# Designs tried in a protein design run: designed miniproteins, single chains, continued (3). Part 20

Each design is a single chain, and the fold is of that chain. pLDDT is the mean over its residues in the fold that is shown.

## One batch from the design tools (miniprotein)

Design m8706
Fold by ESMFold2-Fast:
Structure m8706 (fold): chain A 75 residues (1-75)
Amino acid sequence: SEEEKIAVGEELLRLILKHTRELLDQGKITAEANREAVERAFEELIKKHPDLTREQLEEALRLYSRRVQEEAAAA
């Protein structure tokens, strides 16, 4: 369902933020470090959801981003 995809997108964003924070705590604040954080998040989530493709995870993140924007606009 779309709600299940949105939940996966939320988890992906949380993993991106987790890895970004870990790299920042190591003093790594470059665009390269940011790309590394994103890649680690995708790898971790693919291992957890081996039935999902990278493209489906990217779609899930877009759906979650849209939901967050819609909720912010409605508030």
Scores: mean pLDDT 82

Design m8707
Fold by ESMFold2-Fast:
Structure m8707 (fold): chain A 55 residues (1-55)
Amino acid sequence: SVLEELIKYYLENKDKKSTEELLEELNKILAENGAPDYKMTEEDLKKLEELSKEI
């Protein structure tokens, strides 16, 4: 799922990239998966962090 791709990218890159770089790449993943109008925010990064703790 798109959510699994986003969580995986976030976990692999959160310690290596800035918040801005993470948002840019996550938005590209969303666009490639058919959600180009969605704009990921810092609040969405916090949600990915919470979701990553459950997986």
Scores: mean pLDDT 76

Design m8708
Fold by ESMFold2-Fast:
Structure m8708 (fold): chain A 105 residues (1-105)
Amino acid sequence: MESLADLFLPKDFSKYDAVTLAGQVLALITVIENYGLDVATEEDVKRLLEAIKWLDSLKRKDGSFLKKEGSDEILSEEENKLVLEAIREGKELLERLGVDTSGIS
């Protein structure tokens, strides 16, 4: 069986813009929460953590996010809120799964 993360997250995060990746992260979180935390495998947890770290890496000093890695485009205020929500909900789920998220801002 393919992992839940393989259904929602790309193998290469650079292929998605931050808004698209944030939406997929939120979808994965929703599935795990609806079916119960026990459905998340070690690989799902690892892939979710990597996706949240990737989104956090796009964050600028002023709190805005880049549209994607290597882009000069920044997200709109509403898109920025979506990315912040994905990081927040991802951190909360990872902490419930026993993962240290202290390295994520």
Scores: mean pLDDT 82

Design m8709
Fold by ESMFold2-Fast:
Structure m8709 (fold): chain A 74 residues (1-74)
Amino acid sequence: NDAEKRLEEARRLIEEGERLFKEGKYEEAIELYERALKILEELASRTQLPPEVEELKKRAKEGIEKAKEELEKK
């Protein structure tokens, strides 16, 4: 269904953001994490949350925090 496709999209965005973070592309990583969070928040407002949604939200939030910390060091 569309919700499952959106959840998969959010996961892909987080995984791509994690890849960009490892490459030192922190601003690009933040953009992807923020896009994933918007999808997950939309799903949360209209659908019962499976456990993976909370884990993905945590990964995205942690990724944003770490990427911002790296940008602040420069």
Scores: mean pLDDT 81

Design m8710
Fold by ESMFold2-Fast:
Structure m8710 (fold): chain A 63 residues (1-63)
Amino acid sequence: SARVEELAALTRRAAEAAEAGDVATARELNDQLRKLAGLDIPVDPADVESIEALGVQAVLAAL
């Protein structure tokens, strides 16, 4: 579905920003991901693994 694709794309962009050390962008993308998925899961915007875990939960919630 379009929402699943959007959540996956946001997750990838947030993880890429975190890997690049762009914590501000990663934080903004994580906030968008949480809002779109309706999730309240705390995530360190510098931690790629936590961002990817949030993305998995967001996609599962949208299925």
Scores: mean pLDDT 82

Design m8711
Fold by ESMFold2-Fast:
Structure m8711 (fold): chain A 66 residues (1-66)
Amino acid sequence: GAQQLGQQGVQYARQGDVDRAIQLFQQAARQDPQVAIQAARQSVRILVSQGDIDGALRFLRLIRSI
């Protein structure tokens, strides 16, 4: 379900795989946009804490498109 896709996306974000995380959040958004937004917001915080500002900005753009 959407929550499982969101959790997988967060895991890829933690590993620095922003592209896979975005794909999973887009899939989650097709099922439940709110779950996808929450997972993407969590991933923004993770990437900022890791110093990946570019990756965080990509997730913020995704959130605006959902």
Scores: mean pLDDT 88

Design m8712
Fold by ESMFold2-Fast:
Structure m8712 (fold): chain A 100 residues (1-100)
Amino acid sequence: MSLEELRAQAEKALEDVKNAKTVDEMLKILESNPVASLVAKLFKELDGQSGLDAEALRVAAAMYGPGAAEIFDVLFEKAKKEGVIEGSLDSTGGPIKWKK
């Protein structure tokens, strides 16, 4: 795929997740997109993580392709708003804590 096609898919996924009401709905939407599904998998792998901060995870997401970091940002902010995660998008905020 071209970078333009990957970017268009990421932008579509980003728009779809902005319209989602819950983190679970967002993750389900993202699982159907190639780049977005990798971000969703990374986000799910935060459960049980004790040493990774949100900045390191955002950088990892950015490596998946264009728009991946923005998708991660939307997921993280929604999760914080819903109270299912505690942490910061910077290394000074400490490790991400996943609420069960």
Scores: mean pLDDT 65

Design m8713
Fold by ESMFold2-Fast:
Structure m8713 (fold): chain A 96 residues (1-96)
Amino acid sequence: SVAAEQRALQALLREHLGLDLSPEEAAARVQAVMLSLQNSPPLPKLTPEQAKRLQRVREELLARGVPEGYVDLLLALAPNAETAEEVLDIFRAAVA
């Protein structure tokens, strides 16, 4: 349900970003980020080293308890991040 998705996004922002938002506000901010990414030109072709780094960062986000369904969104937002912490810092700034 929409309400369940909004609560999941609220929990994500609270637990990983330290942002205390309503479920509706959390969903609205994440939707704005998603729409911004959808309207952006595609990223240039990744080098093997960049792909390996992004795979490591993906694994770090999953190890921190970030739900699998949101990991690709976060990596698309932060393609140059070297750590899960950098990804979460960029995401925090984007939804602020």
Scores: mean pLDDT 83

Design m8714
Fold by ESMFold2-Fast:
Structure m8714 (fold): chain A 60 residues (1-60)
Amino acid sequence: MKEELEEEIKRALFDIAVGIARVMVKNGVSEEEAIEFVKSVLEKLGLPEYYDEAVERIKE
């Protein structure tokens, strides 16, 4: 596959995972549980490099 398409898919998957986690927090799930959920998703997708950015976005 073209690297450009792969990078766009990775960013989209990251944005979706963070979006779901933020909706979880808004609906009463703890920030800690939402962060662990995103970490688990990112690890399964092979995107551990996005972990710190995800934590920052969920906490704000």
Scores: mean pLDDT 78

Design m8715
Fold by ESMFold2-Fast:
Formats: structure tokens, C-alpha cells, sequence
Structure m8715 (fold): chain A 78 residues (1-78)
């Protein structure tokens, strides 16, 4: 399978997180949320990606989706 090293996965997750932040600043919350999902997919322990995804979903009015992500974050933040 085409797999990235753990270091490369963290680096790409970080790049996606930064792109999400850029789209948040532009008011494109839907695109920001997609980049945060990609960051979480590469590094599911990145708490900041979850926090930023929650903010993007709340800005979009997707309150139920935001609550689901909050539950996931609480499981990792114990």
C-alpha cells in the first residue's frame, strides 16, 4: 500500500491544518472543515484540528455535527 511514514503523516496533517486556518480567515468554513477532516484522518490525535473543525461546523450552523466532534475530542482529551 502507498503509506506515509509517521513523520510525513504528521507533516501533511499540519499542512492541512494550516490550510484550514487560511480558509477560516477567508470565511470559507465548508472548505476549512474539509481540510480539518483531512488533518484528523492523517493524525487522529491532533486536538487542535478537532477544536478548529468544531468552530468551522458551528460557523456553518451544523450544530449536530459540531456536537459529534466535541464528543470525539472529549474522548481524546480525557
Amino acid sequence: MSTLSPEERQKRADEFLKKGEEYMKKGDYETAALYYFKAISLDPTNKKAYENLIKALEKMGRTEDAERVKKLLEEYLK
Scores: mean pLDDT 80

Design m8716
Fold by ESMFold2-Fast:
Structure m8716 (fold): chain A 73 residues (1-73)
Amino acid sequence: SMDPSYEEFLKKMEELAKKAIEAAPKSREEMRKYGEEPLKLLEKYKRNFLPEVYEKLKEKYKKALEEAEKIFE
């Protein structure tokens, strides 16, 4: 089973991603705020992850933010 702290972390990441998606049609600034927080949290807690898990999560959230930014370009 996954560590409870890891599950709590993933839940927070998912909540931030949901807020970014909900903000996207209304505000580019709010979308960026919520979209950038997962990447900042990943960097802050990098040492708490296996390297392959960290890289996979970083790629996922970085790609999501880049795709969201394209909506405003």
Scores: mean pLDDT 75

Design m8717
Fold by ESMFold2-Fast:
Structure m8717 (fold): chain A 45 residues (1-45)
Amino acid sequence: AADVGREAREEIEKARKEYYTNFTPEAKERLDRVVREANERLLAA
């Protein structure tokens, strides 16, 4: 649970940084996907 939460947070921050750097629709879609994936991991943990 703790490990999953930390990993999810780091993935979100990374995707957020990518979006902030590029401001592209593709980067935004990736950020949205990462957030959904993080929710799934937290639910499974």
Scores: mean pLDDT 74

Design m8718
Fold by ESMFold2-Fast:
Structure m8718 (fold): chain A 68 residues (1-68)
Amino acid sequence: DAVARLRQLLEEARQDPDLTAELRGDRTLVLTAGANGNLKLMGYALRAIGDPGLTARLEGNVLTLTAR
């Protein structure tokens, strides 16, 4: 379930002090990198690209993940 995986990523990112995680609506997760969070943000982007249930869009220090 892509929505359940999105929620798991939300909880994981909330434990990371270098990231801010926000749900928008039912199916979209926005991750924002702080000053030292960019490499961690790239890690989340790579994991999402490998998931056929998720769409990933990286713009600067903001990663938007959408469950299909």
Scores: mean pLDDT 83

Design m8719
Fold by ESMFold2-Fast:
Structure m8719 (fold): chain A 92 residues (1-92)
Amino acid sequence: SSEVEKAAEELKRALEAQGFKVEVSVEGTTVSIKITSENVTKLIGLALKLIGLSLDGYDIEVSIEGNTLNVTIKAPSEEELLSMLNTLIESF
């Protein structure tokens, strides 16, 4: 949806403001984010934060490959996905 795409772009801009390179894609109720940084310690810190949210019941999958963090956010609806994205934006 347009609102999910806007929220995903806002999350991308928030992460870019912190020095990350970010690619985002939206497919239905799933958002895929690729985050790249030369500072691997920053990527690990971000990954731990996202894993914490996953443990709190959010459907967030996280993996690190070299200098790239891959994040997949899944929701049962576009409304819930938008809520998750807004929570992430406010936490960064």
Scores: mean pLDDT 82

Design m8720
Fold by ESMFold2-Fast:
Structure m8720 (fold): chain A 75 residues (1-75)
Amino acid sequence: MKAREEALLKINKTANKADEAARQGDYEKAKEYVEKGEKEVREIPGVKDAELSVEIVETKHGPQAVVRARLVFEP
């Protein structure tokens, strides 16, 4: 379970940083955070593969970054 917990913590931190950047209108920075977060998650022992993507969604409260994650753990 340690690999999953560590991966989820990094994804949460990445999503928060990306959303903060998107809310400030810095979509390039939001994408950079997600790309860096993907690399960091891939380096966690027990993670076989990881893909992170970001979508900027327009809401009535302004732009929001939605981070999607696909994780594959070692057996």
Scores: mean pLDDT 83

Design m8721
Fold by ESMFold2-Fast:
Structure m8721 (fold): chain A 68 residues (1-68)
Amino acid sequence: MIEALTKLLSYMFKNRINSMSEEQAKKLLLELGYSRSTADKIIEMVDKDKDGIITQNELMDALRELQL
């Protein structure tokens, strides 16, 4: 979980991406070697607004919650 979120956040920082679609994030997680079910769970946890968009702030918030 934490490793997957960190990889997504790193990808966004390197490519200067402020946000990406839920579908783009799931595809990237699959390319990183995560299963579809794991990718789905990660996206559901990160996308608090349920708007289908993943932002850097949402990823940071999810990482913070996982430290609890």
Scores: mean pLDDT 77

Design m8722
Fold by ESMFold2-Fast:
Structure m8722 (fold): chain A 97 residues (1-97)
Amino acid sequence: DELKEIAEQLKQAAKLAKERGDEEAAKLAEEAAKAAEEGKLEEAAKKAIEAAEVAEKKGDYDLAAALYALAAKLYELAGDKKKAEELKKKAAELVNK
């Protein structure tokens, strides 16, 4: 159930990226959502991070923060608590910009 919710949130992030003209972040977020739906937690998290990095480079800090937060949830589900905590901190820093 939680993984399905994360996949839906990744699809919402992809839609938002597309609406903002960020086709690269949108594609990566869509790939992350598909990997999440397939249960590929680490692949989904890595794609979400790639999408977040693209959004961050374009100054879209709210989208980048959301994508880092979703990647953190995916790493929590994968059992990588340290990576999840690092990504949560990154997301929080971007929200404060």
Scores: mean pLDDT 88

Design m8723
Fold by ESMFold2-Fast:
Structure m8723 (fold): chain A 72 residues (1-72)
Amino acid sequence: AVEEVRRLGASTPEEQIKILKEISKDPERAKALLEELFGAPVTEDPKKWIESLIKVVKLALEDSAAVRAARA
């Protein structure tokens, strides 16, 4: 869990999406990652939380691309 959080923090947004998709395939890994990230027990569906995180990362990528286009 801690290693996966550190890997996410060291990764590009594109890599983060790939890592989160991989982790989402294993509910136990997803739960452990989410509990590490939020510091609280995850009582809801871990897959929904991972999907929400992927969406946030995608939005951050879109925002970054828009800023880059505006600066060009």
Scores: mean pLDDT 68

Design m8724
Fold by ESMFold2-Fast:
Structure m8724 (fold): chain A 66 residues (1-66)
Amino acid sequence: MPSARELIERARASTDPEEARRLIEEARALVLQELQNATTLDQAIRGTVLAIDVAGADFEVALRER
């Protein structure tokens, strides 16, 4: 299974807007699942940082679609 970080990197590198969007959605789902299952402060912090990165990548992909 690719990590959320790997999915974000692939989305940013992708030249296909649909592929990039799909990768961002997969990364977002993984991050959300991690946050819901977080049992320690460290896990919550990591999940939050990844969520911010996903939001940034989603914005970049949306701008490229234009």
Scores: mean pLDDT 77

Design m8725
Fold by ESMFold2-Fast:
Structure m8725 (fold): chain A 69 residues (1-69)
Amino acid sequence: SPEEKFRREALLGAFELALSTLYVLYKQGKISEEEFNEFVKKLLERAKKILSEEDVKKLEKLIEEYKKE
């Protein structure tokens, strides 16, 4: 349904926003590389409990892209 689609997109979007925020803090030197990796690991563990397997894979792909930069 449209409502289920909006809910799914909102949940994925919240995790993507959290990830982008962590990346900005890391690039600004406000958190270390070690802290960034630990926070990303915890974010992914939380996402696995809340998001669909498809949306977890989307988040994992985004994490890989950030780690290349």
Scores: mean pLDDT 86

Design m8726
Fold by ESMFold2-Fast:
Structure m8726 (fold): chain A 80 residues (1-80)
Amino acid sequence: SREELREEIELGLERLRELEERYGDKLTPAEREALRRARELLERARRLLEEGGDPREVARLITLAEAALDLVLMKILVDE
């Protein structure tokens, strides 16, 4: 549903904020760029959802953003 997609977007943005808050000073330029792109994907998903766009495309954008967040987290944990 649109409500579930909205919640997923908000959770994704919260995850991104927490990563920036906890690891911001230790992020590499590549990791910061990945987080920037994840934010852009989530914000694009939110706009598309608000405009009544295709829910499948919204879900795709969320999936891509979550994959980027997961990759950054994994890299941070390996580099510690």
Scores: mean pLDDT 85

Design m8727
Fold by ESMFold2-Fast:
Structure m8727 (fold): chain A 78 residues (1-78)
Amino acid sequence: LTEEQQREIDFALDEIAVAVGLSGENREIGLETVREIEKLPPELAEKYRAKLRQALTLPDEESFVALKKILEEARKAA
């Protein structure tokens, strides 16, 4: 696999993790966060993907707050 193909797979897996692990508004914010991270340069994308994965392990309310913060930071970095 090329680095580009591996990145596409990694983002697809992140979208699946959000779709399976979250529901309602948390899922919507999570999917939007993944899409904004995809727009970032590779080094920044990796950093925010790590934060996204950590946010997915949190309880619903904490996960929502963490995802919104990551989304805001990713949008500013783009």
Scores: mean pLDDT 79

Design m8728
Fold by ESMFold2-Fast:
Structure m8728 (fold): chain A 57 residues (1-57)
Amino acid sequence: SPGLEAFAAGDFAAAAEALAAAPESARNYRLLGYAYERLGRLDEAAAAFERARALAP
């Protein structure tokens, strides 16, 4: 996925943009949370991790 590719390349801004547009899944929200943490967007990171938790057991 484009979001995972950007994340693997260390492009966290591109990763966050791609993952925010990606289908909802626990994995995608977890990656989005990590990307936001790297960008210093801590409130957005917390919200993404909360959504990931809601989608995963």
Scores: mean pLDDT 81

Design m8729
Fold by ESMFold2-Fast:
Structure m8729 (fold): chain A 75 residues (1-75)
Amino acid sequence: MEKLEEEIAKDPNDAEAWTQLGKKYLEEEKYELAIEYFQKAIALDPNNKDAWKGLAVAYDKLGKDKEAEEYLEKA
């Protein structure tokens, strides 16, 4: 956890680091935190398909099916 957060602190414009952090929180079932980090990755790189897929999965897990479908279409 610390390692990814330190990487982001050194380069906060690293969309891949934000995506990896989102995936980590997704695995820990912290879906709201995962969404925040995937949204940050997409804000930096809107072509990051892994971040869009992560958003879709996180919203699906939260029962927000409409948002999950919208994000899945962008992946």
Scores: mean pLDDT 77

Design m8730
Fold by ESMFold2-Fast:
Structure m8730 (fold): chain A 67 residues (1-67)
Amino acid sequence: MSLEERLKILEKLLKEGKISEQSYRLAKNFLEGKNPGDVANPEITVENLKSVGVSEEDAKILVKELN
């Protein structure tokens, strides 16, 4: 899945109230590779999303929808 497709899904999940605004912001920065040492469009796992501060519940939703 492309970075642009993943970002569109992320915005949809926020608009539908399926994830928090905090999870949206953290996941968006993670996907865009804006953190030092990160790459754009990385592998999406629950563990990787939790490492950047996403909740376990939201991380599970994101893994399902973004892969």
Scores: mean pLDDT 79

Design m8731
Fold by ESMFold2-Fast:
Structure m8731 (fold): chain A 60 residues (1-60)
Amino acid sequence: MTKLSATFKNLNTAIGAALAAIGIAPDAKITVEGNKVTVEGDLSEEQAEAIRALLKALEA
C-alpha cells in the first residue's frame, strides 16, 4: 500500500493536483484537506512515480 501526500500553496492548486491524481490512479483513495492532498492505494511503480512527480511539481 502506497501513501503519498503534499501541501499546496492554495486550495485551487490542491484540487488540480487531486484531479490529476485521479487520472493517474482512479482506484486510489484521494483525500483533500484544505491545501493538503493525500493519495492512498495499491499503486503500480509507474503510477506512484507519476503521482510523486505531480505532487512535487505543484507543492508549496
Scores: mean pLDDT 79

Design m8732
Fold by ESMFold2-Fast:
Formats: sequence, C-alpha cells, structure tokens
Structure m8732 (fold): chain A 70 residues (1-70)
Amino acid sequence: SEKDKILEEMEEIGLELKELFEKNPEAILPILKKFNELYAKAQDSKDVEELRKILEEMKKLLEEAKKLAE
C-alpha cells in the first residue's frame, strides 16, 4: 500500500540519521529527536496526504543532518 511504502521510506531515513548520530551525537541529537516526534505522529495517522507531508519534513531533517555532520 502507499502507506506501507511511505513508512518504509521513513524507516530508511531514521537509519541514516542514527548512523550520522553515531558519528556526531552532539550536532545530530536535536534532529533525531524531531524525527522521532514526526515518526510517532506518522504511526498515528490514517491520512496518506499527511504521511507524505511528514515524509517531506523528515527528508529536510536528513538534509540538515548531513550538512551539520560535514
């Protein structure tokens, strides 16, 4: 389903953020916390449009994390 595909992409972003966190925990921790809040909201959502919006926010957090990690 579309929802399952979006949740899988979210899980992949989470794994990348955890890898970045292990390399630079001080810089990445605030981003990882925001990701976890968004992921909790996504799990409670039935709306595919809302899930897509959350996924885009998560992608933006990953881009910010990559910039901070250098």
Scores: mean pLDDT 85

Design m8733
Fold by ESMFold2-Fast:
Structure m8733 (fold): chain A 67 residues (1-67)
Amino acid sequence: LSEEQLLEAEATMYAMRGFILSRSEDPEDLLEAARYYEEAARLYEEAGNLEAAERYRRLAEEARRRA
C-alpha cells in the first residue's frame, strides 16, 4: 500500500466510526462523531482527496449542530 492509500484507509475508518456515532441522539455521541469526521477530513486532505475532505467537514458541522 502507498502512503496515500494508507491515509485513505485510515480516513475511511474514522469516517465509519463518525457515521455510527452520528446515528445517536446523545449530544456526547454527536460531538464525538464530529471529531471523527474532522479527523477523516484531515486524512483525506493529506491523501489529496479534497472532495471527501470537504464532505466530512460538512458532516462534522452537521453533527455539532445536532448536539
Scores: mean pLDDT 86

Design m8734
Fold by ESMFold2-Fast:
Structure m8734 (fold): chain A 80 residues (1-80)
Amino acid sequence: MDPILLRFAGKVQDIIVEKTGEPPSLELQQLLRDLVLASPEDVEKKMDELLEYIKKHYPEAAEEVEKLKKKTLEELKKKQ
């Protein structure tokens, strides 16, 4: 598991709790699990799927998660 993706998943969960006061949904937890287990070529696609889910179900968190996605993808590109 990539530690950068694990950190991203943890931060997304923290953002959801901070913005909603509720734990992440089971569906969101599954999307985050799929992301951290993704092959390198699928990571961006899985992040896009996660962000679409967040925009639809947690719109209050969407802007912060989108910024985090951009920073995380840049970190992954610099490491690879």
Scores: mean pLDDT 82

Design m8735
Fold by ESMFold2-Fast:
Structure m8735 (fold): chain A 70 residues (1-70)
Amino acid sequence: EEAKKEIEEAKKEIEEAEKKLKEALKKLDEAYKAGDREALLKAIGEILDAIGTIEEAKLKIEKALKEIEK
């Protein structure tokens, strides 16, 4: 059941990251229109953070898949 728990955790992390990525992309567009460099850099940081969360979730799914294949 560890594999099932890892997949459920990864799904939640991806769903949260998707929401954060969408918000960050909106902030990036707003910052670009305003010409606000600090806001642009912050939005880029939030996008990179969301991507990192998705990559971690991918690793959890890959680990769970290997356990299921045993």
Scores: mean pLDDT 81

Design m8736
Fold by ESMFold2-Fast:
Structure m8736 (fold): chain A 67 residues (1-67)
Amino acid sequence: MSEQEQIELAVDIVGAEEGRRTLEEGGSLGEATRRAVEARDQALRQSQDPEVRQQLIDQANQILAQS
């Protein structure tokens, strides 16, 4: 898997985690979806910085390990 493919999956994982937390806090499905998309888009923007790329992959791996 290329680094770019790993980043694309990592930002999806980060976004999904934000949505999951919103639902656990009693948020609506609409609010969870909005927060997930916003978190994913923000992470994708931050991934333009090479130093952030590895941090995003590490964060996604940490989320998966806690699932």
Scores: mean pLDDT 83

Design m8737
Fold by ESMFold2-Fast:
Structure m8737 (fold): chain A 88 residues (1-88)
Amino acid sequence: SAWEAQGEAAAGAARGALRGAAAGGGSAAVVAAAAIGALGAGLDAGLAGAGAEEVGAAGAEGGGRAAEAGGPEVAEAARAGAREGFAA
């Protein structure tokens, strides 16, 4: 179903953002923020009628933005991880 695909995309982006932020050297708080930011942005896009790919892309942007407190390398790692997590 469309709802299930959107939820899976958002969850994939959140898992990827968490993994990416952690790999980039983010603190536990930054890693959590990346996952929450990715999930929130993805779900918001889904509620606005975005397809699964757009939900994943929004999640990656949200996760990266939330991880900025960890520095640009952590933010980029969170974004890259979210894209990989959504694509898997």
Scores: mean pLDDT 81

Design m8738
Fold by ESMFold2-Fast:
Structure m8738 (fold): chain A 78 residues (1-78)
Amino acid sequence: MSEEELKEARELLQKAVDYLHKAIDALNAGNADEAVKYATQAEEYARKASEIGEGPLKEFAEAVARAAQNVRDLAEKL
């Protein structure tokens, strides 16, 4: 992985984590529409990070994607 790819993967992963936090906050507030929206964004950025990232960074990105999917599934039941 190049320095450029590592930087890109980290930036995408940071966006994924930020959106995951927003999704959880929206879910906790009972705002289903916002929770689904932010969880979808988190999953999308996490997948992009996992496609570029390697090793532990990829594994962490995949874990964030799974967490985002779970938040979306819970929000859709609200």
Scores: mean pLDDT 87

Design m8739
Fold by ESMFold2-Fast:
Structure m8739 (fold): chain A 79 residues (1-79)
Amino acid sequence: SVLEEYWKRVEEAEKFRDEAIKAATEYLLSKGVPKEQAEEIARLAADYAVLFGAPETKEELIENAIRLAELFYERYFKK
């Protein structure tokens, strides 16, 4: 079923969660975001990319996490 395929993708993507968090954190740090805030936003972005992006590859997960981290920073955290 579509739902079973979705959860399988989520489980697979979760294996690369820490790599996605690291990539998104490094991206935000390169944009001048303070370390603690960058790490918090990166975790949120990675979790959203895993649960709602249904990525098929590690590369897609990382790209989605970086994109979402930038969006979350601009919309909710940027002063």
Scores: mean pLDDT 82

Design m8740
Fold by ESMFold2-Fast:
Structure m8740 (fold): chain A 66 residues (1-66)
Amino acid sequence: MTQEQLDLIHRLAAEAARAVAAGRPPEEVLAEVRDRLRAAGLSQEEIDFGLAVTRHAIAAVRARQA
């Protein structure tokens, strides 16, 4: 994974966490992140990693709202 791909993952994870905090359903946001990572040419393993980072970011925001 390149630095640019890692930066993309972190940017998308932060955007996803903000979207969920703003009231968007987590499942819809995760599907959009998956599609954007796939469109960027990431492998399935890299997409799985990016989704794990995104799920963690969403969970952290939701835990702070509770």
Scores: mean pLDDT 85

Design m8741
Fold by ESMFold2-Fast:
Structure m8741 (fold): chain A 70 residues (1-70)
Amino acid sequence: SAAVEAKMKELEEQIEKAREQMRKFLKEARDLAEKYKDEGSFDVTEKATEEVRKLQAEIARLEAEKAALA
């Protein structure tokens, strides 16, 4: 139905946005870890990796919702 198609596109768009955010946070976390490896910036790098873990969980949830509609 049109409603299912609209929901599928919405979920795909949300998945793509979450994947792009995850890629940005992964790069940021790696750059911060390299820049501050000897400075003890644990809180900053840990927060970035925690955000990546949250985005991975969100992507898995959205993909499960998409699969349920198929």
Scores: mean pLDDT 77

Design m8742
Fold by ESMFold2-Fast:
Structure m8742 (fold): chain A 67 residues (1-67)
Amino acid sequence: SAAEAEKLGKATQLILDMRKAGKSDAEIKAALQRELGMSPAEATELIRTIDAVVANGKAEVAAQRAA
């Protein structure tokens, strides 16, 4: 749904912004629950997913620089 896609987009941006600010998993999880109404399980799963995507992106950039 459009509302679900919008919520996911906002949650993703919040995770990225808070990670750049050096916030912990607990702080990000609390923000996702308070601002976007996410359950603890949903917040934990999304944080793990976004962290994995960021880690893969960093590895790819490092490989391109080494080539």
Scores: mean pLDDT 79

